# Designs tried in a protein design run: designed miniproteins, single chains. Part 90

Each design is a single chain, and the fold is of that chain. pLDDT is the mean over its residues in the fold that is shown.

## One batch from the design tools (miniprotein)

Design m3326
Fold by ESMFold2-Fast:
Structure m3326 (fold): chain A 67 residues (1-67)
Amino acid sequence: MLPTDEEILEAFGRMYVGLGNTLESRGKLELAAEAYEKAAELFKKAGDEKAAEEARKKAKELREKAK
């Protein structure tokens, strides 16, 4: 069975969370924030509002740390 559009979007969102974690661990805070922002958009399109909210919160925290 082919995955649904929502399942594909959620999978991409999780990939961006993984990328954001890697970038954060390497001190690339602005790039990490961008990765989490993309994850939040993907989770929102997938209908996963909780994951979208968590990703947005993490992106905001990373942008504040990058200042």
Scores: mean pLDDT 83

Design m3327
Fold by ESMFold2-Fast:
Structure m3327 (fold): chain A 71 residues (1-71)
Amino acid sequence: MAEELKKKADEYSDKGVEADKQGNREEAINLYKKAADYYGKASELASGEERQTYAIKSVAARLNAVGLEIE
């Protein structure tokens, strides 16, 4: 379960990076927010090292979205 959510988050994160790279700011913001949500859910279901890794990835994705929103 947690791993499937993490896989979804990775897919959204990769799409977000590509959208950002193309200058599609609005799409990148939405994709990073989706990635952050799925990483957060994966972290809640995981334990130990995986929980920490997913939590860090969730925060990173949120920071990417916020960075684009403020310009």
Scores: mean pLDDT 84

Design m3328
Fold by ESMFold2-Fast:
Parts: C-alpha cells; structure tokens; sequence
Structure m3328 (fold): chain A 100 residues (1-100)
C-alpha cells in the first residue's frame, strides 16, 4: 500500500513537471534549466523507490523540493500555483518514503 502510494505520488510529481514543460516557452532560460534539474531529481527518486531504496528516494525528493522552491522564484506569478502544487506533491512523496 505505502509503496504503491509512493510510486503514484512520484508519478503525480512527474505529471506536474510535464505540465510546466508544456508552457516552457513562457519560462526564462534559467527557469527551463531549473525545471530540467528538478525533472532529473524526481526521475532519480522514482528509480530509487522502484529499487526499494526509500532512504535514497527521500534524499532525491528533498533535493527536488529545494529545486522546486528555486523554480518558484523564476516563474511568472500565474504559474506559481502550479509550482506550489508540485512542491506539496513532492513533500507528500518524501513523507511516504520516510514511512517505508
């Protein structure tokens, strides 16, 4: 149950990244580079979770949360709610990983 919830929550975070990528033409080069770093960290968290390495998954998710906070500073105000939703999803994924 918790493992499937973690995997599903990480998938929701990847969907959030994909939504932001759909509007990447509205993002500065710095915001686009930050979004790419964020995507890489979430993918690494997914890989660690799939391998059953929940400590490593939590570490990647913590780094992803920090990168998402930096991304929020770089995006237009109208996109900040999408980044906030992504941060909340990442925080929930980290919570689940720490409980496993």
Amino acid sequence: SLRLELEATIALALMGVSVLKLVKDKLSKEAQEQLEKLEELVLKAAEAAQAGDYEKAAEYLEEAIRQAEELKKLVPAELQPLVDALIKTLEEAKRLALEL
Scores: mean pLDDT 89

Design m3329
Fold by ESMFold2-Fast:
Structure m3329 (fold): chain A 81 residues (1-81)
Amino acid sequence: SLEELKEEARRLAEEAKRLGMEALKKAETLEEILEAIGLVLEAIGLILDTELVKTEEEARKVLEQAKELLRRAKELLERLE
């Protein structure tokens, strides 16, 4: 349901917050922080858009895009030494 998709959006927002905090702790350079935080902020924007969508189809598409951005942020953070 649309309501369940919006609940998933809230969980993704919490995950985005955790990734942002992790970037601040792990990144050694400003560039690494900015790359990871940039992806997290873009994902948060998409998650916010999910609150405004009218249909399950639109909500799913926006959430899929947000998940992909958060996946890329996770991969960047995993590459940091």
Scores: mean pLDDT 75

Design m3330
Fold by ESMFold2-Fast:
Structure m3330 (fold): chain A 58 residues (1-58)
Amino acid sequence: EEVAEYDSEEELKRQLEIQQRALKIKEEYKDDKEKQRELLAQLALEEGDPEGAKNALK
């Protein structure tokens, strides 16, 4: 049987994974600002976060 907080913990893990992916993109493409922004915006859109995508393009 799963713990009551199991679902919340799963969502937290997803958020942490997304943050880790964003950090990796920034590190890998630190010298390619356009590529970095495009990948970050794409990541946000895939996650269903248009605000995050707008912020990445900024």
Scores: mean pLDDT 71

Design m3331
Fold by ESMFold2-Fast:
Structure m3331 (fold): chain A 95 residues (1-95)
Amino acid sequence: SPLEKAKLGALFLAEATELYLEALKADPSPEGQKKVDEAMKIMNEAGLQILKAESKEEQLAILEETTEKLKELLPEFDELIEEIRERLKAAIEEA
C-alpha cells in the first residue's frame, strides 16, 4: 500500500541519518565527508529502488546489495551497518 511504502521510506531515511551522523562524528575531515556523501548517495538510490520494487524478494535483494556496498565504503561501521540491515529487513518483511 502507499502508506506501507511511505513508512518504509521514512525508516530508510532515519537509518541513513544515523549512519551519516556516526560516520561524520568519527571522521569530520574532508576525506571523511566525501565517504559520508558517497554513503548517502548509495542509501538514497537504494531507498528509491526499494520503493519502486514490485515484490518483497526484490526489496530484500536491493537491501543486501546496498549493505555490501556500504560495508566496502565504511568497513569501520560494519556492526552499525548490520544493525541497520536487520532493522530494514524486518520492516520489509512486516509490510
Scores: mean pLDDT 84

Design m3332
Fold by ESMFold2-Fast:
Structure m3332 (fold): chain A 65 residues (1-65)
Amino acid sequence: SVSRQVAADILKSAAVFEGVEVEEREVDGETVIVLTYRTPAQRAAAENIAAGLRALGFRVELREL
């Protein structure tokens, strides 16, 4: 099976490929992944990737530019 961190890295790479900006923040010892999108297509990609990251137990925030 793929490790949690490797799976997350694959999803983050997919976000970058779709033009979604990826930022990691630490809040009270917890990692928060911020996905920033500009277009409706990027929004759909960011939402799908966020669902995958949340399934792996990460906190995800979506932002629109």
Scores: mean pLDDT 84

Design m3333
Fold by ESMFold2-Fast:
Structure m3333 (fold): chain A 56 residues (1-56)
Amino acid sequence: SAAEAAKRAAEEGDAAAAGAAGWQSGLIGFPTYARRGIEAGARGDAEAAAEAGVQG
């Protein structure tokens, strides 16, 4: 799932990939989580981006 992909990217320290996966997850159910994932990715915060993906 997109949430699992976001967690994997965060574990590897790839904030951009984690943000992208979170954004995709949010588009399916929760647009708010998608925005949070994008913002976290822009900051380079892989953990926050992955968390947004898991919630979407």
Scores: mean pLDDT 57

Design m3334
Fold by ESMFold2-Fast:
Structure m3334 (fold): chain A 97 residues (1-97)
Amino acid sequence: KQYDADVLAALALIGAAITRQTAERSKDPETAKKYREVAELLERAAQAISDGNYDEAIKLLREAAKVAREIKNDPETGKQVASLAENLAKAAEELKK
């Protein structure tokens, strides 16, 4: 279970890095700001997973998915990022059991 937690935290950090790169590529400042918010939430979730705080991680991952869905100017990428955050939250719920 600790090995699975380490892998999940690593996946959240990879997702955060990709999301930050997407923010830097975004020409719209509001869209860039939303992607940075999502990346920060994913980074905080990775730390919570590493700390064994799965309830906090699930909350942060669901908030990341919610913020990603608010990205109207890039709905395809926003939806993909939201799906990633939701899948990570589901994996964190399984680790909590």
Scores: mean pLDDT 85

Design m3335
Fold by ESMFold2-Fast:
Structure m3335 (fold): chain A 79 residues (1-79)
Amino acid sequence: DAERARAEAAEAAGRAAEAAGDYRTAGQHYALAGVHYLRAGDLERAAEAFRQAARAFEKAGDTETAEALYARADALLAA
């Protein structure tokens, strides 16, 4: 599945950015992974990726974006 492969690549990029201390870039990559998991139909991995993105944005000081991503992740598992 091309979408799952894209999600895994985005997660790897997110982990690399997080290891480098670039939390905003990490959050962007994890959010992109969530979008690709959604397109692959994997709601659980999409929710996990959006939560990873939310935590990264919190570390970057962007609490508004983090709150929106947590809400998005919770909505996916509530549906």
Scores: mean pLDDT 88

Design m3336
Fold by ESMFold2-Fast:
Structure m3336 (fold): chain A 63 residues (1-63)
Amino acid sequence: SLLEEAEKIAEEIERELVREAIANPLSNDQARERLRKRLIERLKEKGLSEEEAEKLVDEVMNK
């Protein structure tokens, strides 16, 4: 499902952010904002509208 794909993409982005945080530490708020922005962009690249991407991101991040 699209939700499962979004969750897998979110996990990938989280791993990227952890690696980046080793060099430049991020606050929880900064990490969460970057996750949200990158996840929306990745979903839009897959052909979702911005509205559809935001809805899926809210579902993934509010679980």
Scores: mean pLDDT 80

Design m3337
Fold by ESMFold2-Fast:
Structure m3337 (fold): chain A 55 residues (1-55)
Amino acid sequence: SLEEEIQSLLERARKILAEMEAETDPVKQAELRKEFYEISKRIDELLEELRARGA
C-alpha cells in the first residue's frame, strides 16, 4: 500500500539522518544529504497520491 511504502521510506530517511550525524567526512555527508533529499521528494509524491485518494 502507499502507507507501507511511505513508512519504509521514512525508516530509511531516519537511518540516513543518523549516518549524517555520525559522519565526519564532508564529501560523504554531501552524498548522504543528496540521498535524503531524493527520499524526501518520493515521500512527498506518495503523500500527494494518498491525499488525492482520500485516505
Scores: mean pLDDT 83

Design m3339
Fold by ESMFold2-Fast:
Structure m3339 (fold): chain A 76 residues (1-76)
Amino acid sequence: SELEEALEEWEEYTKKLLETAKNKELAREYGEAVRELIEKLAEIEKLGETPELREELKELEERAEKLHKELVEANA
């Protein structure tokens, strides 16, 4: 399934990220945030886009973006 493929690709990327990141806890949190985002996108594809699911997606995107910025700053 597309969800399984996306999650497998993200898991492989997260393994590499955890090996190289200075802040491994932050790298793990970012990895988890993006995994939740992938799962929410798959849920929207399966169920159809509703205002509630769109708002949940936006919140997950904002959380992933915040964690990504923090991770980049921690590795600078």
Scores: mean pLDDT 81

Design m3340
Fold by ESMFold2-Fast:
Structure m3340 (fold): chain A 66 residues (1-66)
Amino acid sequence: EAKEYVEKALEALKKKDEETAIENFKKAAELAGAPQGLVDKGVELIKQKKYEEAKVVLQHLLDRYV
């Protein structure tokens, strides 16, 4: 379920595992039917090491699309 992948992405961000965070974020967004623009924003924030802002995007995904 999308929520499970959001949780895995958040855990990966805590460990600074960018690849695992991006992979799980994309899976969550796909399952939830989230727009590609939201996915692109989250991925960019993770790559920029803006983890707090990336968490906000993941919460938005969970709140609006799950």
Scores: mean pLDDT 81

Design m3341
Fold by ESMFold2-Fast:
Order: sequence, then C-alpha cells, then structure tokens
Structure m3341 (fold): chain A 66 residues (1-66)
Amino acid sequence: SDIKQAEENLLQGKLEESLTHAERAVKKDPKNPEALGLIKWIAEEAQKNHDESIYKRAEEILEEAQ
C-alpha cells in the first residue's frame, strides 16, 4: 500500500521517500483524506527540518489535489 509505505518512511524520517509514496496514493485518488493528511504531515516535518525542497513539492501536490 502506498499509504502504508508513506507512513513507514515518514516514521523513519525519510521525507522524500514518504512524499513519493503519498504522491502515488493521491494520483490514484486525489480526494483520499489519508494520503492528503500524510502530505500535510510531510510538509510540516519539512518545515521543522528546514527542507524547503520537500515543503514546496508537498504544497504543490496539495494545491493540485484541492
């Protein structure tokens, strides 16, 4: 499951891999609340870690899905 893989990578601090899996879930179902919630969580973690690249990518996916 893309959602499960995104959660596992997020828990390991692997934001890029987590975002890639969450993005795949959103591509399959753009209104999936679990996938959108994970991308929001990834954006928050990227902000805390000052990872502007991951933050911008997450925000772009959220804008396209909304």
Scores: mean pLDDT 82

Design m3342
Fold by ESMFold2-Fast:
Structure m3342 (fold): chain A 78 residues (1-78)
Amino acid sequence: MTEEERRELDREIAIALVHMTVGLVKASTKNEKAREKVEELGDKAIEELRNSDLTPEEAFRKAQEAVREILKLAEELE
């Protein structure tokens, strides 16, 4: 696997983590506003991950930050 292929794979894994977190929050809450805001935040984070030339460490850090913000937003909108 080339370094480029490795970075692409790690980016897709990071994106999958954000998608999964959004899906879990949407499944767990009955608050329509929370679902909408979480989806918006997730979409923005995924766009940043897809359009950035990030190292694996940067990609996972960004995904972790997005996951934390998504969970915090869901909690605040309860």
Scores: mean pLDDT 79

Design m3343
Fold by ESMFold2-Fast:
Structure m3343 (fold): chain A 86 residues (1-86)
Amino acid sequence: MKEEIENLKKRLEYSQQLGREIAQRLEDAMVETARELIDELEKAGHTEVAQRLRNRLDEAIAAGDSTALGEVIDEAFREYARVKRE
């Protein structure tokens, strides 16, 4: 029925809003950590990699692209882990 469909939409929107709020707080923390890891990469002499990641991170933030932001954060973590073992 139309009324039940409308109620389901509102409940889904509320659930999505809660998930979005949690995701946003986690994303903010991950961005801060990624910036710290990028800074450590630069201090370790990996300046080119650090600059590339910083530029991509800033671009993703400016564009409001959560998917691109997540990809850059993941790449920063992978590059830091790789360098830490070398």
Scores: mean pLDDT 77

Design m3344
Fold by ESMFold2-Fast:
Structure m3344 (fold): chain A 58 residues (1-58)
Amino acid sequence: GPVAEAAAERAREAAARGGGGPATVQSAMWNAYKAEGEDAERAAERVERAAEAGLFGP
């Protein structure tokens, strides 16, 4: 649904900005996309925090 699609886009952008490779970006998107409602948004937030912490690379 729209929430999961928006969360997947947020996760994709965050993982890519954080320096994640294609597999990492795909996994982040898929996990956000298959989650529903607040769980989808929380999945995207987790990816954003990981990117800010430098967990995907320098």
Scores: mean pLDDT 72

Design m3345
Fold by ESMFold2-Fast:
Structure m3345 (fold): chain A 98 residues (1-98)
Amino acid sequence: MTPEELLEKGKKYFEEGKYLEASQWYLDAARKYMEAGDFEKAREALTLAGQALDKSPLSPEEKQRLANRIVAEQVRLVAGETIASDPRIAAADARMQA
């Protein structure tokens, strides 16, 4: 399943008020986007997962468990995004190719 398909499923469940299912689909989409190197879409998916979790009528323990998973994926995203989007690395590559 593509990350786009996972994101669309998440949006569909969110629109239907199924926030727990939406958050799970958004987390899966974020992971697939990170694997594909699409950090911007991964960040969008993680933001949507957090919004869905916030709206979910879950117990505090279930919310904490899912929140911990979202935070773990956010840490991975920031690490990957920092490496990929560092202006100094991009500038160094451009200078070497010139």
Scores: mean pLDDT 74

Design m3346
Fold by ESMFold2-Fast:
Structure m3346 (fold): chain A 100 residues (1-100)
Amino acid sequence: MSLEEMRKQVEEALKKVREAKTFDEALKILEDHPVTSLVAKLVKEMDGLSGLDAEALRVAAAFYAPGSARVFDELIEKARKEGVIEGGVDAASGPIRLKK
């Protein structure tokens, strides 16, 4: 798959994530797409991590496919708005916890 094809799939998944009503729906959308399934896995692996370690996962997403860091960021914002993420993505807020 070309980098351009990967970018297109990431953009299509990002649109669907924005339309999803819940964090769980957004995760399922990403898990159903081969190019974005790793991003969903990395977001789930943030549970129990420090903000610094979570940033390392975001960086890993960025290197996997073009636009994946944006997908990671949109998932985190959706989780925060829904109240399913506890703790912080910054060092001052303590370890991150995902409720679902």
Scores: mean pLDDT 71

Design m3347
Fold by ESMFold2-Fast:
Structure m3347 (fold): chain A 67 residues (1-67)
Amino acid sequence: SLVEKYVEALKKATPEQRPALLTHALHTLDDVTPIVKAAKELGISREEIAQLARRAAAGDVVPVEIP
């Protein structure tokens, strides 16, 4: 599924790549619960997730290639 592809990509990404990928996922996915859970398990703070979610809602999303 698309959700599984984003979760797997987030886990394989470097810490530096994760904010852009997470923002893209938050913008693209209808159900963000699995990607938010994965982000928390990877040590991304609740504050950072909230900031990226606000950015995604505003359409401030950098293009990211998902394999």
Scores: mean pLDDT 81

Design m3348
Fold by ESMFold2-Fast:
Structure m3348 (fold): chain A 74 residues (1-74)
Amino acid sequence: MSEREKAHALAFEAAREIWKLADEGKLTDENVQKLIEKLRERAKELGLSEETIQALVDAVRQLATAARNWLAEK
């Protein structure tokens, strides 16, 4: 599995978790931070570059913000 394939798999899993938290009303800063910490550790274990890890973390933060705004503006 390439670094790109590993990154895509992690991004998909993280997106699923964010939307699950949003749907359950649990999209808190604490839960998002725990997800980011798990994501960083898993990405490091898989040997992903720091650049790729940072991109994944930024994407998760952006998605969490978007999901939270979606819930607030509904």
Scores: mean pLDDT 80

Design m3349
Fold by ESMFold2-Fast:
Order: structure tokens, then sequence, then C-alpha cells
Structure m3349 (fold): chain A 65 residues (1-65)
């Protein structure tokens, strides 16, 4: 159950990265595609499972100039 959720989450993350890579490599990375990826992630990541926070997080090591 919890292990299955962790495995699914890892698969989702890998899938997202692969999709982004593929789009960048094709040169077809558009705002619409980014939106679709984002919405797909939200649909796949049910808040009921894990989620008080979104998949994307700015991280605590954000650099500034």
Amino acid sequence: SAAAEAARRAAREAGIQKTIDDLVNEGTLTKEMEERIRKTVEALENPKNSGKFPLFKPSDDKITK
C-alpha cells in the first residue's frame, strides 16, 4: 500500500521528466504542452493520497543573485 504509492509516485516523476526531455529534444516545448503536463500530474497525484502540497516545490536551496 504505502510502498505501492511510493513506487507509483516515482514512476510519475520519471514519466514527467521523460516527457519534458522528449519535448525539449523535439523542440516542441510550448506553453500548452507545459500546461498539459502540469494538469496531468495533478490528475495523477490525488491529494487524498499524499498531498497537502503540490508536486512542484521551489526547494529550500533556491539561489539568488
Scores: mean pLDDT 60

Design m3350
Fold by ESMFold2-Fast:
Structure m3350 (fold): chain A 57 residues (1-57)
Amino acid sequence: GAAEKEELIERADRLGARAAIAGHGEEASRLAQQAVEYVEQGKLEEAREKIEELERL
């Protein structure tokens, strides 16, 4: 639902920002953008996979 999409977008933005500060800015930006695009398309499982990649940076 809408709450789940909002949570995933917030998480992508937050993790992307942290990874960028840690020196992974280019990869973090790419993964965060892909996660948001998947959320917009309703592909929530693919969005979660991109967020998990962000968490590993």
Scores: mean pLDDT 81

Design m3351
Fold by ESMFold2-Fast:
Structure m3351 (fold): chain A 110 residues (1-110)
Amino acid sequence: SAELKELEEETKRKAKEIAEEIKKTKDELEILDLVSEAMSMLMNAAGEAEEKEKDKEALIRFLELLMKQLEEITKIALEKIKDEEIKKQVEYMANRVLASLQRKIAELKA
């Protein structure tokens, strides 16, 4: 749908902006905050897509796109973080969002 396409373009834009900010940021706690912002943005996009899109296959493709954005942001953040406890917090947040998206996809395929 046109609405889902606009949401996809907006989500990709926001994900790119957060990734670029992570690349510029030296403070690992600020990187953690940016990752948290990205996780919230991706979860909000998932909820919005579920409300606006009734085609299950289109919705699954969008949720898979969100998983890809999640993996890219997480990778960039983990490459910059040296503190093991902050790395664990990033991994914990990413795994929670990933599990939520995977559950949504599984429910749509059932």
Scores: mean pLDDT 90

Design m3352
Fold by ESMFold2-Fast:
Parts: structure tokens; sequence; C-alpha cells
Structure m3352 (fold): chain A 72 residues (1-72)
């Protein structure tokens, strides 16, 4: 979990740098909004809070990776 959070922080910092460009920022914001909706659905449908958090974090991380790659 801690390693996953560190990777997320690194990607968020990179996304923040890319967000200086308005076009890149729009791509990132749209992708993150979609990922947040998917993560919320996972949490709502999963009875185990630890598993829900882990799966939601994985979905958010993957979406952030794809969004950063697309914005570049």
Amino acid sequence: MEELLKREEELLERARELSKDPEAREILERALAEAQARAAAIVASTSDPEEAERRAAEVMLKALEEAVERAE
C-alpha cells in the first residue's frame, strides 16, 4: 500500500507539471473524474473495506498513469 501511494504521489506531481498546459489539464481532469466514478462504484459494491480501498486505489493509479501518458 505504501509503495502504491508513493507511486501515486509521483504521478500526481507529474500531472501537476503537465497541468500548466490548459489542454493537458482538461485531459487529466476528465480522466480523473471518470476514474473517481469507477472507484466510488467499487467501494459501494465491496463489503470488505480494505479490499475496496486497494481496488479503488489501483483503478485511480492506472487511470492517472494513462491520463499522464495521454497528456504528454
Scores: mean pLDDT 76

Design m3353
Fold by ESMFold2-Fast:
Structure m3353 (fold): chain A 93 residues (1-93)
Amino acid sequence: ADAALTPEQRDLLAEIALLHMQVALVKRQAEKLPNEEFKKKILEEADKISERLSQVEADVLAGADPATARRQIAELREEIDKLSKKVDEELKK
């Protein structure tokens, strides 16, 4: 029988979904940026983070090691936080 997703896989997938939503919110805030070049850079960085999140999601679904996935999720969360702070600082100018 096909095994259902483990509770650990479900938790990881839920965290990835939340991070995708956070990236979408950063992109929405980036729409308010007055500098077009800075906006382009932020959107490109956000797209790269989304691509990496999608790869981690695929790896989790394929049965990758949960410890590796948690580390990658933590690193991506930090990158999203840094990107959000860059947008906030630019909007204060």
Scores: mean pLDDT 85

Design m3354
Fold by ESMFold2-Fast:
Structure m3354 (fold): chain A 61 residues (1-61)
Amino acid sequence: KEKEKLEEAEKRLQETLEKSSGEGEKAEEELKKLLKESLEQAKKLGKPQEVLEKIEEALEL
């Protein structure tokens, strides 16, 4: 179930990113928050470092 939540969060994140391409500043901060939550959940689920690193990279971009 936790894995399902993570997958859904990733999908929502992608959709938000696509939709927010027109909003700019506010969308960026919202995306960052979502990414941060995804990172926290991935850590909780014990995902490999590779996955954690990818999310971190997205956060910094």
Scores: mean pLDDT 69

Design m3355
Fold by ESMFold2-Fast:
Structure m3355 (fold): chain A 60 residues (1-60)
Amino acid sequence: MELIEELAEKAREAIRAGDYIAATAHIFALLALAEESDEEEREYALEKIRELKKLMDEAE
């Protein structure tokens, strides 16, 4: 959980800074972590990814 939260926060900071390359890299790291996680952690990571994609879409 802590690593998922840290990666999500780094992605949010990158989006806020307009660094979409870094934001995309952190989102891919979250996807990779979700694949290695149990069901609860995977769902949590996917939820964070959905939130981040929405933020990127709103910023574009």
Scores: mean pLDDT 79

Design m3356
Fold by ESMFold2-Fast:
Structure m3356 (fold): chain A 61 residues (1-61)
Amino acid sequence: MLPSKEFIEGVLYLIQGVIAKKYGDNKTAAEYYEKAAEHFERAGEPQELVDSLRKEAEKLK
């Protein structure tokens, strides 16, 4: 079964967030982690994963 569009978009946002964090753009990283969490939640991923990403975003604000 192919991954859902929501899962793929979540992964892409997560990658962008990690890159932003590495370059010290914590505000942009937080925004991308929040978008990744939203897409993973819509994809039906475990709530623990979604919550972890939202907590990381909050730490970067």
Scores: mean pLDDT 83

Design m3357
Fold by ESMFold2-Fast:
Formats: sequence, structure tokens, C-alpha cells
Structure m3357 (fold): chain A 86 residues (1-86)
Amino acid sequence: SEVIMAEAEASMYVISAAVNRLIADKALEKGDVETAIEHLERAIAAYEKAVEILEPYADDPRAANLREGALAAIEEARRRLEELKA
């Protein structure tokens, strides 16, 4: 199924984004704001790729749910970037 392959590919990008968010959190614990910003930007890019992959499958409940989760994560990461760049 094309939707199953899209979900699998999008899930890889979501995992990549989650890893980058964890790296950003660890950088902030050490006071390394520059590294935190770089990894939050990478996380956003990975979530945006997941959203792009899932857009054609909005009618599939699982794909739609994964896409909505990625969109929410993008908004949260963007808010964190604004705070760090202030």
C-alpha cells in the first residue's frame, strides 16, 4: 500500500526530528544555545518533510493523525526557537 510506505517514510523523519529535539534539550542543559538552535531547525525541517509525505493521504486516519502530530511539533519547536533567538 502506498499509504503504508508513506507512513513508514514519514515515521523515519519524525524519529529524526525527535532525536534532534533531544540533542537540542541536552545542548540547553549545558548552556549551548547555538547548538540547540541548529538542532531545533533540523527538527523542524524533518517534521516538514513528514508533513509533505503525508499530505496526499489526509483521508487515511493514521496518516492524518501522524501529520497533525508533526504540525503540532513544528509549532512547538518554532516557539522555542523564538525564545532562544530573543
Scores: mean pLDDT 91

Design m3358
Fold by ESMFold2-Fast:
Structure m3358 (fold): chain A 57 residues (1-57)
Amino acid sequence: SAYDRVSQLTGVSPEAIREAVELIEQGRVEEAAKVLGLSPRQALGVKEMVEIMKEML
Protein backbone atom coordinates (compact mmCIF):
# COMPACT_ATOMS: atom_id res chain seq x y z
CA SER A 1 0.00 0.00 0.00
CA ALA A 2 0.97 3.68 -0.23
CA TYR A 3 1.20 3.85 3.58
CA ASP A 4 3.59 0.85 3.71
CA ARG A 5 5.80 2.45 1.03
CA VAL A 6 5.95 5.82 2.82
CA SER A 7 6.65 3.90 6.08
CA GLN A 8 9.73 2.30 4.42
CA LEU A 9 10.97 5.73 3.24
CA THR A 10 10.39 7.61 6.56
CA GLY A 11 10.84 4.91 9.25
CA VAL A 12 7.40 5.87 10.68
CA SER A 13 4.80 3.10 11.17
CA PRO A 14 2.05 2.77 8.50
CA GLU A 15 -0.57 3.24 11.26
CA ALA A 16 1.00 6.56 12.38
CA ILE A 17 1.18 7.78 8.75
CA ARG A 18 -2.52 6.90 8.23
CA GLU A 19 -3.50 8.72 11.46
CA ALA A 20 -1.42 11.78 10.46
CA VAL A 21 -3.03 11.91 6.97
CA GLU A 22 -6.51 11.78 8.60
CA LEU A 23 -5.53 14.64 10.95
CA ILE A 24 -4.20 16.78 8.06
CA GLU A 25 -7.45 16.19 6.11
CA GLN A 26 -9.26 17.60 9.18
CA GLY A 27 -6.95 20.68 9.24
CA ARG A 28 -5.17 19.38 12.37
CA VAL A 29 -1.63 19.74 11.01
CA GLU A 30 0.11 20.37 14.39
CA GLU A 31 -1.39 17.15 15.84
CA ALA A 32 -0.32 15.24 12.70
CA ALA A 33 3.22 16.60 13.15
CA LYS A 34 3.27 15.30 16.77
CA VAL A 35 2.11 11.83 15.65
CA LEU A 36 4.94 11.70 13.06
CA GLY A 37 7.59 13.34 15.31
CA LEU A 38 8.14 15.96 12.57
CA SER A 39 7.51 19.67 11.95
CA PRO A 40 4.13 20.77 10.48
CA ARG A 41 5.79 21.47 7.10
CA GLN A 42 7.38 17.99 7.10
CA ALA A 43 4.01 16.42 8.04
CA LEU A 44 2.46 18.06 4.95
CA GLY A 45 5.35 16.59 2.92
CA VAL A 46 4.49 13.10 4.24
CA LYS A 47 0.86 13.56 3.08
CA GLU A 48 2.13 14.57 -0.39
CA MET A 49 4.33 11.42 -0.46
CA VAL A 50 1.26 9.27 0.34
CA GLU A 51 -0.74 10.96 -2.47
CA ILE A 52 2.12 10.39 -4.97
CA MET A 53 2.48 6.72 -3.90
CA LYS A 54 -1.29 6.15 -4.30
CA GLU A 55 -0.99 7.33 -7.94
CA MET A 56 2.08 5.09 -8.58
CA LEU A 57 0.61 1.94 -6.99
Scores: mean pLDDT 84

Design m3359
Fold by ESMFold2-Fast:
Structure m3359 (fold): chain A 68 residues (1-68)
Amino acid sequence: FRERAIALLQSHGLSREEAERLVERLAEATRAGDNAAVRAVTDELISRGLSEDEADEVGLLVYLEVAE
């Protein structure tokens, strides 16, 4: 799931390093149950050119990675 989230971010023009940083921030927020931190990362993804649906898909992929 992590590599799918990274690939989706890279398809929107993010570098691998930027994608890995954002995925790790989202994973940490998800593990902590910090809804405000999850929202902050989602808002950053939208500001980088993702749609709300695409940002939600990244969130789901990271949730599935963390839940396993």
Scores: mean pLDDT 82

Design m3360
Fold by ESMFold2-Fast:
Structure m3360 (fold): chain A 111 residues (1-111)
Amino acid sequence: SEDEASELYRKALEAYNQGKYDEAIEYFKKAAELDPSRKADFYINIARAYLKKGKYEEAVKAYQEALKVDPNNPEAWILLAEAYKKLGDEEKFEEYRKKAQEIHPDDKRIK
């Protein structure tokens, strides 16, 4: 199923790059079911697609799924912080931005 997951992941990235975020999300979800070892990466991309759609609550949930699998991923913490900022939750934005900086202090993505 890893070859099938890789093909779905490729289709998801192509859909994402074309702005077809709903198609991208569906392909990433199918890839995550077929290759649970890459679930964190797939859920980060699902969350990015939700963020592009302005679906900030769904983005938060997807980043949280990624962080359950890989809590040491600074990108997931950064993007979770940005999603909370879009929701107007400045306290959670600062909390999760700080977690990202603890993992990767030189990361310039959160200012």
Scores: mean pLDDT 85

Design m3361
Fold by ESMFold2-Fast:
Structure m3361 (fold): chain A 69 residues (1-69)
Amino acid sequence: MRIEEVPALGKLFEKLEPEEIEELQKRLREKGTKTAEEFIEELLRFALEKGKISEEEAKEIKEKLLEVL
């Protein structure tokens, strides 16, 4: 999936620091994401834990991403 195809995802990555992006990549490798949905769920949980998005914003992003998967 390209970030340009999902503007909300691109904006989310803009809010993450380089260190946080490395941590996210480590979690994704250790968890062994098998589907795009699992990847999206882990990404949104990580962003919520770091306080980069609200719970309501996470629900909106998830709904939009599931429509394109």
Scores: mean pLDDT 70

Design m3362
Fold by ESMFold2-Fast:
Structure m3362 (fold): chain A 58 residues (1-58)
Amino acid sequence: MEKEMLEEAKELLEKGFSQEETAKILSEKYGISFQEALRIVQKAQSELGKDKPDAPGI
């Protein structure tokens, strides 16, 4: 379940959604709290930064 949400968050961030917008989308879609969604988004952003060490704008 967390893996699925993490993948979704990565896709949304890559599409140019902000951390807050991504967290809201996950919160609404999965019925989790905004705070839970933010944790997942932070993990996704960390992984994206690892894949793109010089990634601007995220």
Scores: mean pLDDT 74

